# Designed miniproteins, single chains, continued (3), part 53

Each design is a single chain, and the fold is of that chain. pLDDT is the mean over its residues in the fold that is shown.

## One batch from the design tools (miniprotein)

Design m9834
Fold by ESMFold2-Fast:
Structure m9834 (fold): chain A 89 residues (1-89)
Amino acid sequence: SKREEILELLDELRNDPRLSEAAKAALDRIRALLPRMSEEELEEALEVLKEAKRLLEEGKVEEAEKLILELEVRLGTREGLELIRRGLE
């Protein structure tokens, strides 16, 4: 499933020693959001995480971290807005 592919990518990326603690924390937050992701969010996450892995394989660590951090912000913002819309804390 897409969730299983994302989970494997998150684990691979989190174990990369080149990533900062901030990027690893962002990966952990993306992982926490996985059970509540829509199909569209799963497709976006899978594509972005695959690209981050490709950038790391090319030695483009800063670009990979930027993608991870931007993805976490987008997914976290959508979750926060949904909770506000539903009247949940």
Scores: mean pLDDT 83

Design m9835
Fold by ESMFold2-Fast:
Structure m9835 (fold): chain A 100 residues (1-100)
Amino acid sequence: MEEEIKELEKKIKEYEQRVKENPNDATAYVELAKAYLDLVERFGADKETIDKALEYAMKALELDPNNVEALSILAGAIARADPSDPRVQEARERLEKLKK
């Protein structure tokens, strides 16, 4: 359990360094958002961890608005924080448009 959390924290630090070196790396932002959402889902997490997943998913979508994985992570992170958040509806609408 502690080792699993440390491994996720290590992964987060590595991808944070990657986005510092290349701020246009949409894939790295997706991986950061996934790691933070994984922390929430597996270990329970506070609002700060959920907000980080949301932040990185949104950054990935700014770079690649058609990224289905980023949209799914965004919806999941917002639903965990507050399922009534208007950004959940925005994320759902973006997913529906991507489906055509």
Scores: mean pLDDT 76

Design m9836
Fold by ESMFold2-Fast:
Structure m9836 (fold): chain A 100 residues (1-100)
Amino acid sequence: SLEELKRRLDETAELARENLPEELANRVAAALATARQLIDLAELLKDPELEKILREIGRLVDRLTEAIRAGDEEEVERLLKELEELIDKGQEILKKKIAE
């Protein structure tokens, strides 16, 4: 399912490029690229807290994909903020595990 999640992140980034204004599409793509890096590191670390965050990211990406398909820029902005907050939590866990 992590490989499937990575594929969905890539597909959602392309969908954003096709359906959103350039600035918003770039923000979505950047957040998804960071989430992809978290997946790669989670596979290495096998941390349960990080895996929980990745599952939450997966659910949020599904909602984000639907908002992008609908052209709902307001919902995309709201979901992007939630995604950025989850990414920040994942990065905090990574810093705790890697730095020290």
Scores: mean pLDDT 83

Design m9837
Fold by ESMFold2-Fast:
Structure m9837 (fold): chain A 80 residues (1-80)
Amino acid sequence: MSEEELLEQLRAINAEYIPKIAAAPSLEEALAKAKELIEAWRALLVPNYDKLSPEGQKQVAALQEEAIKAAKAALEKHAA
C-alpha cells in the first residue's frame, strides 16, 4: 500500500466513523463506535507505519487528533 492510499483510507474511516460517534444516542454506543474506529485505524497503521515519510507521519497524527477530538466531544456530551 502506498502512503497516499493509506492516507486516503484513514480519511475515509474518519469520514465514516466521526459522524456515527457524534450521532450515537448513548455513551455506550459512542464508545462502541469509537472502538470500531480505533480497530479500523490499527488494521491499516500497524502493517504500514514503517513506510510513512515524515510528512506522512505528520498527516497521520493530524487525522488521529481529529478522531480523538470528535470522540472526546461525543463522550463529554453523554457524560455531563
Scores: mean pLDDT 81

Design m9838
Fold by ESMFold2-Fast:
Structure m9838 (fold): chain A 75 residues (1-75)
Amino acid sequence: MKEKLDLQNKVLELLSKEGPMTAEEIAEKLGVSLPTVREILDELELNGAVERVKEGDEILYRLTPEAKELIENMK
């Protein structure tokens, strides 16, 4: 029922507020399945809004500097 665009915006907002997170943490906080979150993250990465960072044994997702500036300057 919710559009993919709405979910993409929620992921961007969450990463802006909480900082780098795993796909599992994003799925838990948004109440969405892990495969759905990974699909959204893949789309956002292809659009240059999100990037993957390997931190030890985990993969974290974070806003790109460009996307972070755009979101932080949304007033």
Scores: mean pLDDT 78

Design m9839
Fold by ESMFold2-Fast:
Structure m9839 (fold): chain A 75 residues (1-75)
Amino acid sequence: SSEEEKKRLEESQKIAREIGRELREVGDVLQAALDYIKGKTTLADLQAVVDKVSPKLKPSAQKILDYALEIKKKQ
């Protein structure tokens, strides 16, 4: 029915918006990590970006932070 089709589109829109937010959060963490490695920002700034990430993405954000620390230590 047209009503079920409408509900499916509304659900798809909600999912698309959520994916958009998650992609921005990942982008922000990667940018902060690169800036930290390049000496453009502090570890505290990188940690603040990681702390703001959605709970679902925190393990991945933490791994990015850990990789940034490892790279920075080798410089």
Scores: mean pLDDT 87

Design m9840
Fold by ESMFold2-Fast:
Structure m9840 (fold): chain A 104 residues (1-104)
Amino acid sequence: SHPGTQEAHAFYRALNGEESRDAWASADTPEVRAALARAEERARRLFEELKEEAKEHPEAAYIVAGATLVLSDAGELVAEAEWGAIYDANDNVLKATEAELPAP
């Protein structure tokens, strides 16, 4: 935790075809709730893209996608990032992606 910031995180995964998601926020304000919804949308979109990519990888066993948004105490978006990977059953990386998105 950093003084003067709030965070929203969303995470989607599929392990051997079983899908789950988790989401977490550092505070319950309208601005952080909006950031959480945006993180969930970003992680979901990347997750769907990686599931499509995984069709080209017969050994794909694990897919993960996440998104993080960081807000100032004033509710201004200061950072947004997404990340994801496809792994085989032996934890070898078949595909990885990371992007830091421009702040508004």
Scores: mean pLDDT 82

Design m9841
Fold by ESMFold2-Fast:
Structure m9841 (fold): chain A 54 residues (1-54)
Amino acid sequence: SEEVLAAGKAAVDALSKNPSKEGWDALVEGARRLEAGDLQGAIDAYNRAAQIAS
């Protein structure tokens, strides 16, 4: 979905500028949720990763 892709891209961009273990852990959690078919959970985790990195 477009929302998941946008959230993932935002998280990666933010973490590229301000990397942290907590941020990368949230990004990994988002990817796991996406693989499980939990689209909203993935979006929430990706948004958390971006927020941690901001």
Scores: mean pLDDT 86

Design m9842
Fold by ESMFold2-Fast:
Structure m9842 (fold): chain A 104 residues (1-104)
Amino acid sequence: MEELLERARRLAEEALARAAATDDPRERGRALARGEMEALEVMSEVDPEHVDEYLDRAAERAEEAIAAAERALAEDPTPEVKAAAYYIRERARLVRERVERRRA
């Protein structure tokens, strides 16, 4: 349990680090969305009381991924970036919905 929680935290921190390290807004958005998805998949296997401590940060990162996708669209509105931004927003939205349902 604790090792899974630590793995989820590490994946999310690595995603933030990758996003901060890149000058490419599309890669920034993809890194954030992927890290949030991977962290939540791992979190689905831990005890509910430990999950709650992570859910706030997962929601925050989903919002960051959406913002990054919107910036990517504004800075480089190619068809490829539009498709990537759409998928990033959709995945981040699903992450947020899972967090909200968990709290409900």
Scores: mean pLDDT 63

Design m9843
Fold by ESMFold2-Fast:
Structure m9843 (fold): chain A 88 residues (1-88)
Amino acid sequence: MSQAEQVIKDAKEAAENAEKLVKEALSLGYTPEEIKELVRKAAKGAIELADELEKKGLITKEQAEEIKKAVEEAEKALIEAAEKLEKE
């Protein structure tokens, strides 16, 4: 598995299990705001890494776009799960 394939897989699994992952973080003592901040920071880092890998010719433009899309979907799902659980 390439680094790009692993990031895409991890992002898709995070999106699918967003509520479970957020509940786990809350059980560890993180607040919903801390979880949202961590998620946004992690997503930004992953997108910047995809851009850098494309720039260096280590992945294709299409692979970089797929990584960004998967990361953006995961960020959205995790933030929505945190906001939903914050209101309960």
Scores: mean pLDDT 82

Design m9844
Fold by ESMFold2-Fast:
Structure m9844 (fold): chain A 70 residues (1-70)
Amino acid sequence: MDTPLHIAARNGDLARVRAILASEELVEAVDAEGVPILAARDAEGRTALDLALANGHEEIAALLRGYGRA
């Protein structure tokens, strides 16, 4: 599922990722199957964290890990 968080993480949009994570409503937002946005997977089975890591967006990856308590 392509959530706003997936798009922001893929594009390196740090400001958008921060805005999504700062909103409890958006962070708890679920996709069409009831999966939380932080756990939602795209068509390749990748989470927003996976996309940030794959694209070398270290700041975004650090924010997502902090939120997921990695």
Scores: mean pLDDT 68

Design m9845
Fold by ESMFold2-Fast:
Structure m9845 (fold): chain A 72 residues (1-72)
Amino acid sequence: IETDIDKAIAIAKQQPVVFLTPSGAVATKLQAAGAENAGNLFGPASQDEIAAEIEKALATGKPLLLVGSASN
């Protein structure tokens, strides 16, 4: 039912990817699937903080997965 998380896990199993997520539980699942943690978005991050982590992740040259939590 967590379509975004399930899709991200499926992609991580198919190819080397990096991810950014505010959820430690999601981070653990993605790392178990072979994805690399590109940064830390724990708690309410500012737009500038999110942009900086995205730029850092893109600098790896790998596909980036942006995965939120399942809650509003």
Scores: mean pLDDT 68

Design m9846
Fold by ESMFold2-Fast:
Structure m9846 (fold): chain A 83 residues (1-83)
Amino acid sequence: SLAERAGEDFRLLERFRRGEELSAEELLEAAATALAFKDYETALRAAEEAVRQEPSPEALELLARAAEGAGRRELAERARREL
């Protein structure tokens, strides 16, 4: 269910906040979840780690969105240029 997925995504975000090592896929989910909660600083950190580990269009899109939310305009523009 959507509620079960939300619970799992929240647990993944909590694992990231605790400093656990996450895969690129898990980092994308953590960044997306943080964005949904408007936690732009956490979303930015997770998206930057995802791009560093495995650059992808999805990771760059999340990075651009997180950077915009965090007021990091130049970073958001650079991420969009790499798309």
Scores: mean pLDDT 83

Design m9847
Fold by ESMFold2-Fast:
Structure m9847 (fold): chain A 100 residues (1-100)
Amino acid sequence: SVSSLLSLLRKKKKDDDNNTMINILSIMSDAMKQARKSTPDEGLEIVRKGMKQAFKLMDQLSPKDRQDLLAVITRRLEALTAEKPVFQPLLDEVKQRVKS
C-alpha cells in the first residue's frame, strides 16, 4: 500500500538524519579535542572550521533536530570555554544561532 511505502521512506529519512547527527557530533568532538592540544589561535581556527562544516550539515535536518544539536554543541562549547576562555567568541556565535 501507499501507506507502507511512506512508512519505509520515513524510517530511511530518520536513519539518514541520525547518521548526519552522529557525523556532526563527531566533527565537533574531534575539533574541540584537537583545539585543546593546540595554541589559542590555532584552536580557534580548528573549532571555527568544525562549526562551519557542522552548520552546513545541519541544513539537511529538521528545525527541531537542528535546535537539539545546537543545544548539545552549546553545552560542549560551554565546557571548552570554562577550560579555555579564549573560545568565548565561538560560544557567543553558537548561542546567537540558537536564537535564530
Scores: mean pLDDT 83

Design m9848
Fold by ESMFold2-Fast:
Structure m9848 (fold): chain A 87 residues (1-87)
Amino acid sequence: SMAEIRRAAEEATEELRRLAEEAEEPASSDLAAAAELVAEVPDLSDVEAAAKITAAGILAAALSAEGADELAKRAAEAVKRLAEALE
């Protein structure tokens, strides 16, 4: 339902913003960008929502390549929960 998608997007956005506040640069900026992408999801078409979620997932994966493995894992889990709400 739209209410479930909005709740999932709000929860994912809030978690990613918290992680951004705890992180050092460049991870902080990447996490903030991921939060903005997932925040848009409830107002988008299914195709556009899937594209934003994919982009946020790529940003989360990039954190692991930068050595921020714990932040990458937490960010990926937040994005995954939102993706599951769209199914």
Scores: mean pLDDT 82

Design m9849
Fold by ESMFold2-Fast:
Structure m9849 (fold): chain A 79 residues (1-79)
Amino acid sequence: MEKKLEELRKRAEEKFGEEGARRIELALRTALLAREVAGDDPEKQAAVEALAARYIPSGDPRAATIEQLEALEAAVRAL
């Protein structure tokens, strides 16, 4: 998992620069964490969806700021 994220980050860094690569890495890491935290529990799945809608109202993590992605990651970890 981490190695795949590193490969995706390197490809993103080539196309979008270091800042773009960091945003993509955070978005993917947050998505993986959300799946890990919510996996078996439909109430936690609904909570993760509500948090994603709250912190990323566009629905597109690629359009989110680094602050929004970090806030979402912290909120998902607290579930």
Scores: mean pLDDT 73

Design m9850
Fold by ESMFold2-Fast:
Structure m9850 (fold): chain A 83 residues (1-83)
Amino acid sequence: MEGARVVIEGLEKAAKLASGDVKQALQDGIERVRKVKTPEEAYGAGNLVKGAGEIIKNTGSGDQKKAGEVLLEAGERGEKLGR
């Protein structure tokens, strides 16, 4: 699934930048998205990751803010490709 792959790649990049609880949540998210089997599930994963990226971007600083930006872009691309 191309949409799910894009979301996983974004989560992996963001997890390398993030720290603490955010990094753990992103790693858990990677395992969940790997279980995605349908375009509808890929769209849902993209939408969720986009929302998480917006929150992390707005509440984080430095590398955590960059992680949020990576998630937002990956979520938007995954959502678009998941249909």
Scores: mean pLDDT 80

Design m9851
Fold by ESMFold2-Fast:
Structure m9851 (fold): chain A 79 residues (1-79)
Amino acid sequence: MELRKAVLRKIVEKGVKGITNEDIEELAKEFGVSPEEVRDTLLEVIAEAVRRLKERHPGKLITDEDIDEEIREMLAALE
């Protein structure tokens, strides 16, 4: 739960394309998990955002900006 929220927050700050290996390592250190676990969480979050976008906007071309906005909404729902 905490790691997922932190990943959502990092994407909101930097965009999905802006996430670096350093960001992944920092999150892994902060939460006491492996970098692989952070990457898996990142992929799960992106997959959920894409699924939500496809359900809400059928037939629309999904962009990285659309994913970033959906993730912002996902984070807001947890606040």
Scores: mean pLDDT 82

Design m9852
Fold by ESMFold2-Fast:
Structure m9852 (fold): chain A 110 residues (1-110)
Amino acid sequence: SERKELRSELVFEEAEVSVLYIRVIVLYKVAKKLKEEGKEEEALKVIEEGLRAIERALELIDRVEARLRELRARYPDQAALIDRVLAWLEGLRKKLEEIKKELEKLKKEI
């Protein structure tokens, strides 16, 4: 029923956020390595891709958070589960904002 469909949707949204976060981490590591190797033009391209990936990840987090707040209001029996996911998303947001600062620093050093 509706409750099972909501659970499936939350699992899918968590998976999407996780995949985008992993992509950001990979792009950050690649950008750092390319800069260390003196491949400045390649590093700049990967930095720009990483910054775009962060923007997309933050936009998805905003969308998922908005939906979770609506679900929390509609299904108060699921508040504990929803609050746990919201806390996890807040943790990812902080990590993404920190990686953004590091990518912006790398870009200024090129």
Scores: mean pLDDT 86

Design m9853
Fold by ESMFold2-Fast:
Structure m9853 (fold): chain A 76 residues (1-76)
Amino acid sequence: MDWEKLAELIAANAEKLLAEIEEARKFAASLEDPELKEAALRAVDLAEEAVRAAVAGDAERTKRLLEEYQALGQEL
């Protein structure tokens, strides 16, 4: 896949994605399990940074942040 095109697609949908990330952040903050809460908040931070990197036109950073996000999900 062309990561520049993926970054453009993420940037085009940034408002919707950031709104979903904000909802996910609120959910993560409501979790009672401190280990799960910490992991969920970290995942939300990575997703938000990836969207912001895409908006800035940084496809390489967007790729790295999305790979970290996926790796975190696989370990949990």
Scores: mean pLDDT 80

Design m9854
Fold by ESMFold2-Fast:
Structure m9854 (fold): chain A 90 residues (1-90)
Amino acid sequence: EPINKEELIEAIKELAKKHNAPEVGKELIELVEAGDYEGLQRKVFEYLAEHFGLPKELAEEVFEPLKNGKVSKELQEKVRKAVEEVKKKK
């Protein structure tokens, strides 16, 4: 039931690599490692919406659990798939 930080960090690393934004990825990873999920939710939402055009439906699913400090493996997988779908679109 604890948040799997390793899986979330992996998803962020892939996001940063595919978007060619290693500095952004590093900052997001630091927030995950610090357990600052309130800061993480704001930055993830901002960057995904601004740079990737994250679908509102998925953004809402990510936003709600992050706001409560809970990120399940299921949610991490949805974030990963959203990144892949955005990349596939371009």
Scores: mean pLDDT 60

Design m9855
Fold by ESMFold2-Fast:
Structure m9855 (fold): chain A 81 residues (1-81)
Amino acid sequence: VRPSPRPPSEEERKKAEELLKRRLELIEQIKEIVSKPELSEEEKEELLKLNKEVEKILEELGKYNEDFIVELFRKEAEELA
């Protein structure tokens, strides 16, 4: 076993990008719920569920090459800036 960082495969890259897009969609849904003046019990459960999905996605992304993931995040941040 050789602990050399390797570039992700095309499939892994696409999967990581899909996870990142899903994360952004979940964050948008969370913001929409939180923007409401009052939350029902059902909405609070949904918020908790969405937060857990975001955390799970970030954990899955952590399985990929760290340099690749950092590069993806930086690219999106620069596009926003």
Scores: mean pLDDT 70

Design m9856
Fold by ESMFold2-Fast:
Structure m9856 (fold): chain A 92 residues (1-92)
Amino acid sequence: MEAGELLIEIGKYLIEVGKKNSNIAYIRLGEEAIKLGEELIKDPSIEKAEEAVKFGEKLIKLGQFGGNPELVAIGQEVVEAGKKAIEELKKK
């Protein structure tokens, strides 16, 4: 499932950036993204895809609050991936 793979890649990226910058929030967000991506691949459902959208919205909000445009951009990518997964699942 492409959306799940994308979430795992985003999560890996956030963890690497968090490790390099000692940013615990990035590491935790990356771990959550990997978990959601793995769940979407293992057991795809509209409910799990909706959780991915909510996670992306959380990233956008945190990025806006912290003045972090990278988090906002990553959050938007997660929202788009989750919405795409919902649309694909609705057609099955």
Scores: mean pLDDT 82

Design m9857
Fold by ESMFold2-Fast:
Structure m9857 (fold): chain A 78 residues (1-78)
Amino acid sequence: MTLEEQLAFADELEKRGYKELAAITYAMIGLEAVRQGKYDLAYEAATKGLKLAKEVGNETAIFYADIALGQAKGKVKK
């Protein structure tokens, strides 16, 4: 599954109300996108993941999403 397909899957999880699982999935996608140098996709995934992670209070998802967002933000249009 491509990162873009994984993003679509995470969007579906959020739509179905699986907010915690969606937050974790977005955070993992963001971190993996950073590792692959796909900073625009990482920024999108990390932003969505961080918002959901804060809403559900999942500290692990907040941690990974924040790392991915910080790395992507530094590389996306400065």
Scores: mean pLDDT 82

Design m9858
Fold by ESMFold2-Fast:
Structure m9858 (fold): chain A 79 residues (1-79)
Amino acid sequence: SQAEANAVLTKVYEKHPEEIEELARKIDEAIEKKDYDGAIELLRELGELAIEVTEDPRDQAVLREWTERLIKQVEEVKK
């Protein structure tokens, strides 16, 4: 699942690198500052952006699962 998510994300990044890179940077900064609520919101934005620019329904499903999994991982760290 992680390998599939990485492959889809690489495809999205190749077409839309600037917006994805900026969101990824903000997510890293939020996590580093222990702003887990901010990181979760930014992860939702990244997921929605990636899904919006993806036309393949299978790739969209992979991105939804990946986004939900990462959000849950951040929520578990917050607990």
Scores: mean pLDDT 77

Design m9859
Fold by ESMFold2-Fast:
Structure m9859 (fold): chain A 85 residues (1-85)
Amino acid sequence: MERIVERLARALDLPQSRVRAALADLSERELAQLEAALSGAGRLSRELLARLAERLGVSRGTLSRALRRLGEEAIRETLERMRRG
């Protein structure tokens, strides 16, 4: 939870408190979908993307780009860790 909050807050240039509040209303299934998107393993539904963007106070395009960038970063980190392990 906290690592997701920190990553999104940094990527969107938002206070961690705002991100935490936005995530607090997500169901376990929605949170898992967000975790998958942040790991590059999945995508948010259009409905969840729109709702989360509204709660964060950003456009859907801004959130979509941030999630894509974070997912790509996570994949690169995982590959780098595998090469070093």
Scores: mean pLDDT 80

Design m9860
Fold by ESMFold2-Fast:
Structure m9860 (fold): chain A 70 residues (1-70)
Amino acid sequence: SHHEQLELQALKQLVQLIADTGDQMGALTEARRAGQLSEEQYNAGLDAIAAKNAAQVAAIQAQLQRQLAQ
């Protein structure tokens, strides 16, 4: 159905977001291991990634909700 197609598009966006978030966390962890980041900088980076992820999930959900309401 048209609704299923919209849901699949949202799912694809969420899968891509998971991959992008994983890459960002991986890069941050590698920088920490290399001694490029303090513990405080590492934790601040994790908090920033978490905040960005939450905002992007909310945006995808809001867009899907608008599309389904049409």
Scores: mean pLDDT 88

Design m9861
Fold by ESMFold2-Fast:
Structure m9861 (fold): chain A 92 residues (1-92)
Amino acid sequence: SAIDEAIEALRKAKAAIEAGDWEAAQEYNDKAVAAIKKFLETAPEEVRKEFLERLRKAYEELAASTESEREKALRMIERLIEILEEAKELVA
């Protein structure tokens, strides 16, 4: 599914960042974004609204953080995986 593709790509992006491979991380992030867009096109309106609201809150929390760029990137990926896994349960 598109959600599973997004989660897999995000996990690979996280591993790439942890390895210092920012080029690979960017490629996996782009793949994850494409999969998320595909999911949102087919998701029920209620699931889409819940997903976008959780994503908005995650961005606001990270924007206020004093952590390094690397730490913020890793936290955003972990948050996105959590939000996607919860969205997957809502569409099941």
Scores: mean pLDDT 84

Design m9862
Fold by ESMFold2-Fast:
Structure m9862 (fold): chain A 79 residues (1-79)
Amino acid sequence: DEFERIARGLIEGTLPLTEEAVAVLAERLDLPLRDAAGYEHFGLVLRITAKELGALPVTRESLERVLAEARRAYLASLA
């Protein structure tokens, strides 16, 4: 699954946090990323969330948990 490959790579740091790569996750997660700062912020939230959850290396189960928590944390940061 290309989505899982990109998501794992971004979270584990094997793929760089580019706007193009982060946009794949933002579109799938229906996130309101509007500018370069938003893409950078969400990318950093993904990595911080995985570290805080102890979810490295990423498994199928941990991927779903990291994405859900990162989405929640990012949306909370906009309030």
Scores: mean pLDDT 79

Design m9863
Fold by ESMFold2-Fast:
Structure m9863 (fold): chain A 95 residues (1-95)
Amino acid sequence: MPVLSDGEEAELLLEIYDRLTPEEQQRVGGMLLDHMTAPTPKQMYLERLELYNFLIEVARRRGDEEALRKAERLYDTVVERMKRDFPDVEIPPRG
């Protein structure tokens, strides 16, 4: 399965973000800050998976099938990159 490019990943994330409540956007903002300030590339990926799992949970609770598909694709893209770059990493379960 082809992974998303960095631009495609950013576009899908932004589309989901614009559909969130202010409270959900604040939580995502905190998770994005954690990702951007992570001390290692491995930790940056782990923070990104936590963010995408949160988006999956939100979409599932809301019954937003389009947001769910987009969030799952974001998660799967990061998983494939992590398996390539960090083959020994334990990957968190998908939301």
Scores: mean pLDDT 80

Design m9864
Fold by ESMFold2-Fast:
Structure m9864 (fold): chain A 80 residues (1-80)
Amino acid sequence: SAAERIFELAREITNQSPDEAIAAVRKLAQEFATSDPEVAERLRQIIEQGRDAPSAREIAERLHDLALEVKQEEEERLRR
């Protein structure tokens, strides 16, 4: 699921440089552009907010929060 991919990325980037973290998020946003365009847009917002972030950890925290929101939205769609 989209949420699972975002959780994995958040774990991977925690110990990377901010530039490497931003590049990884940008790549994931490109992958979701066709399948999950709303998630791709939210990932692009994290990139813009993260451009001046002092550490990859802050970017990872924002990704983790997004993954929780997306997971909740996926679960709600399955119940409706």
Scores: mean pLDDT 79

Design m9865
Fold by ESMFold2-Fast:
Structure m9865 (fold): chain A 70 residues (1-70)
Amino acid sequence: SDAEKERKYRRLVIELSINTEDEKALEQALDELRKFLEEMNVPEEEIEQRLSNFETVLRSQLALKKARAG
């Protein structure tokens, strides 16, 4: 169902966000999200938009982690 697909998407985004500790993990997170969206038959234009938005969030998180780590 669409509700189940939305739950899987939300879970994946949270999990990838938590596990994104460096630039390599960020690239891997974007690749995993792309594969998930492709498997869900999301249009390419929407995939590009979602990945762009997610990258912005992940880069913001990395900047905060670096600021805290010193």
Scores: mean pLDDT 82

Design m9866
Fold by ESMFold2-Fast:
Structure m9866 (fold): chain A 105 residues (1-105)
Amino acid sequence: SEKEKNLIDEIIKQMEDLVARAESLFAELEKTKDDKEKRRIVVGELRAVQRDIQALLDSLTPEKIERIKKITGDKEKVDSLIARLRELNARLGEIVRKAIEEFLK
C-alpha cells in the first residue's frame, strides 16, 4: 500500500540520517580531542545518537525487516544499512563508555 511504502521510505531515511549524524560527530570528536570541555559536549551528542540508533534497532523486529526488504525490493541496501547501524551502535557505546570513565575519574 502507499501508506506502507511511505512509512518504509521514512524508516530508510531515518537510518541514513542516523548514519550521517554519527559519522559527522566522529569527525567533530577527533577535532575536539585537545579541548576537554568541548569533547564532553560532543560525547553528549554521540550518546544521544547512540540512544536514537538503539531505539530504532529495537523497533526493527525480524518481521519488520523482512517487510522493509520486500517493499523496497533492495535487500542488499536494507541489510547494509542495518549492519552499519549495528556497527555504529557498538562503536558509539564503547566511545561513550570510555569517555564517561575518563571524565568521572
Scores: mean pLDDT 85

Design m9867
Fold by ESMFold2-Fast:
Structure m9867 (fold): chain A 76 residues (1-76)
Amino acid sequence: MSSIEKIVKELRDRGQDEAAEAVERAARTLIENGQETAAENVAKTAYALAKAGDWDSAVQLAEDAERLARAQAARA
């Protein structure tokens, strides 16, 4: 959890509020599913994309992860 919170803060500090919000929503949904490792991997990958200047791909990755996690939650 703390590593994801740190990534979200770093994205906001860079002015990437949309990416920060997308990562936060995706991570929350994955953690609610019991998928903490997947949540950390999504946050780290999105952060790496944002650091490379590809924040549109960072947002897309997080939004795709949230949609898939919500579909999986329907079985729990």
Scores: mean pLDDT 80

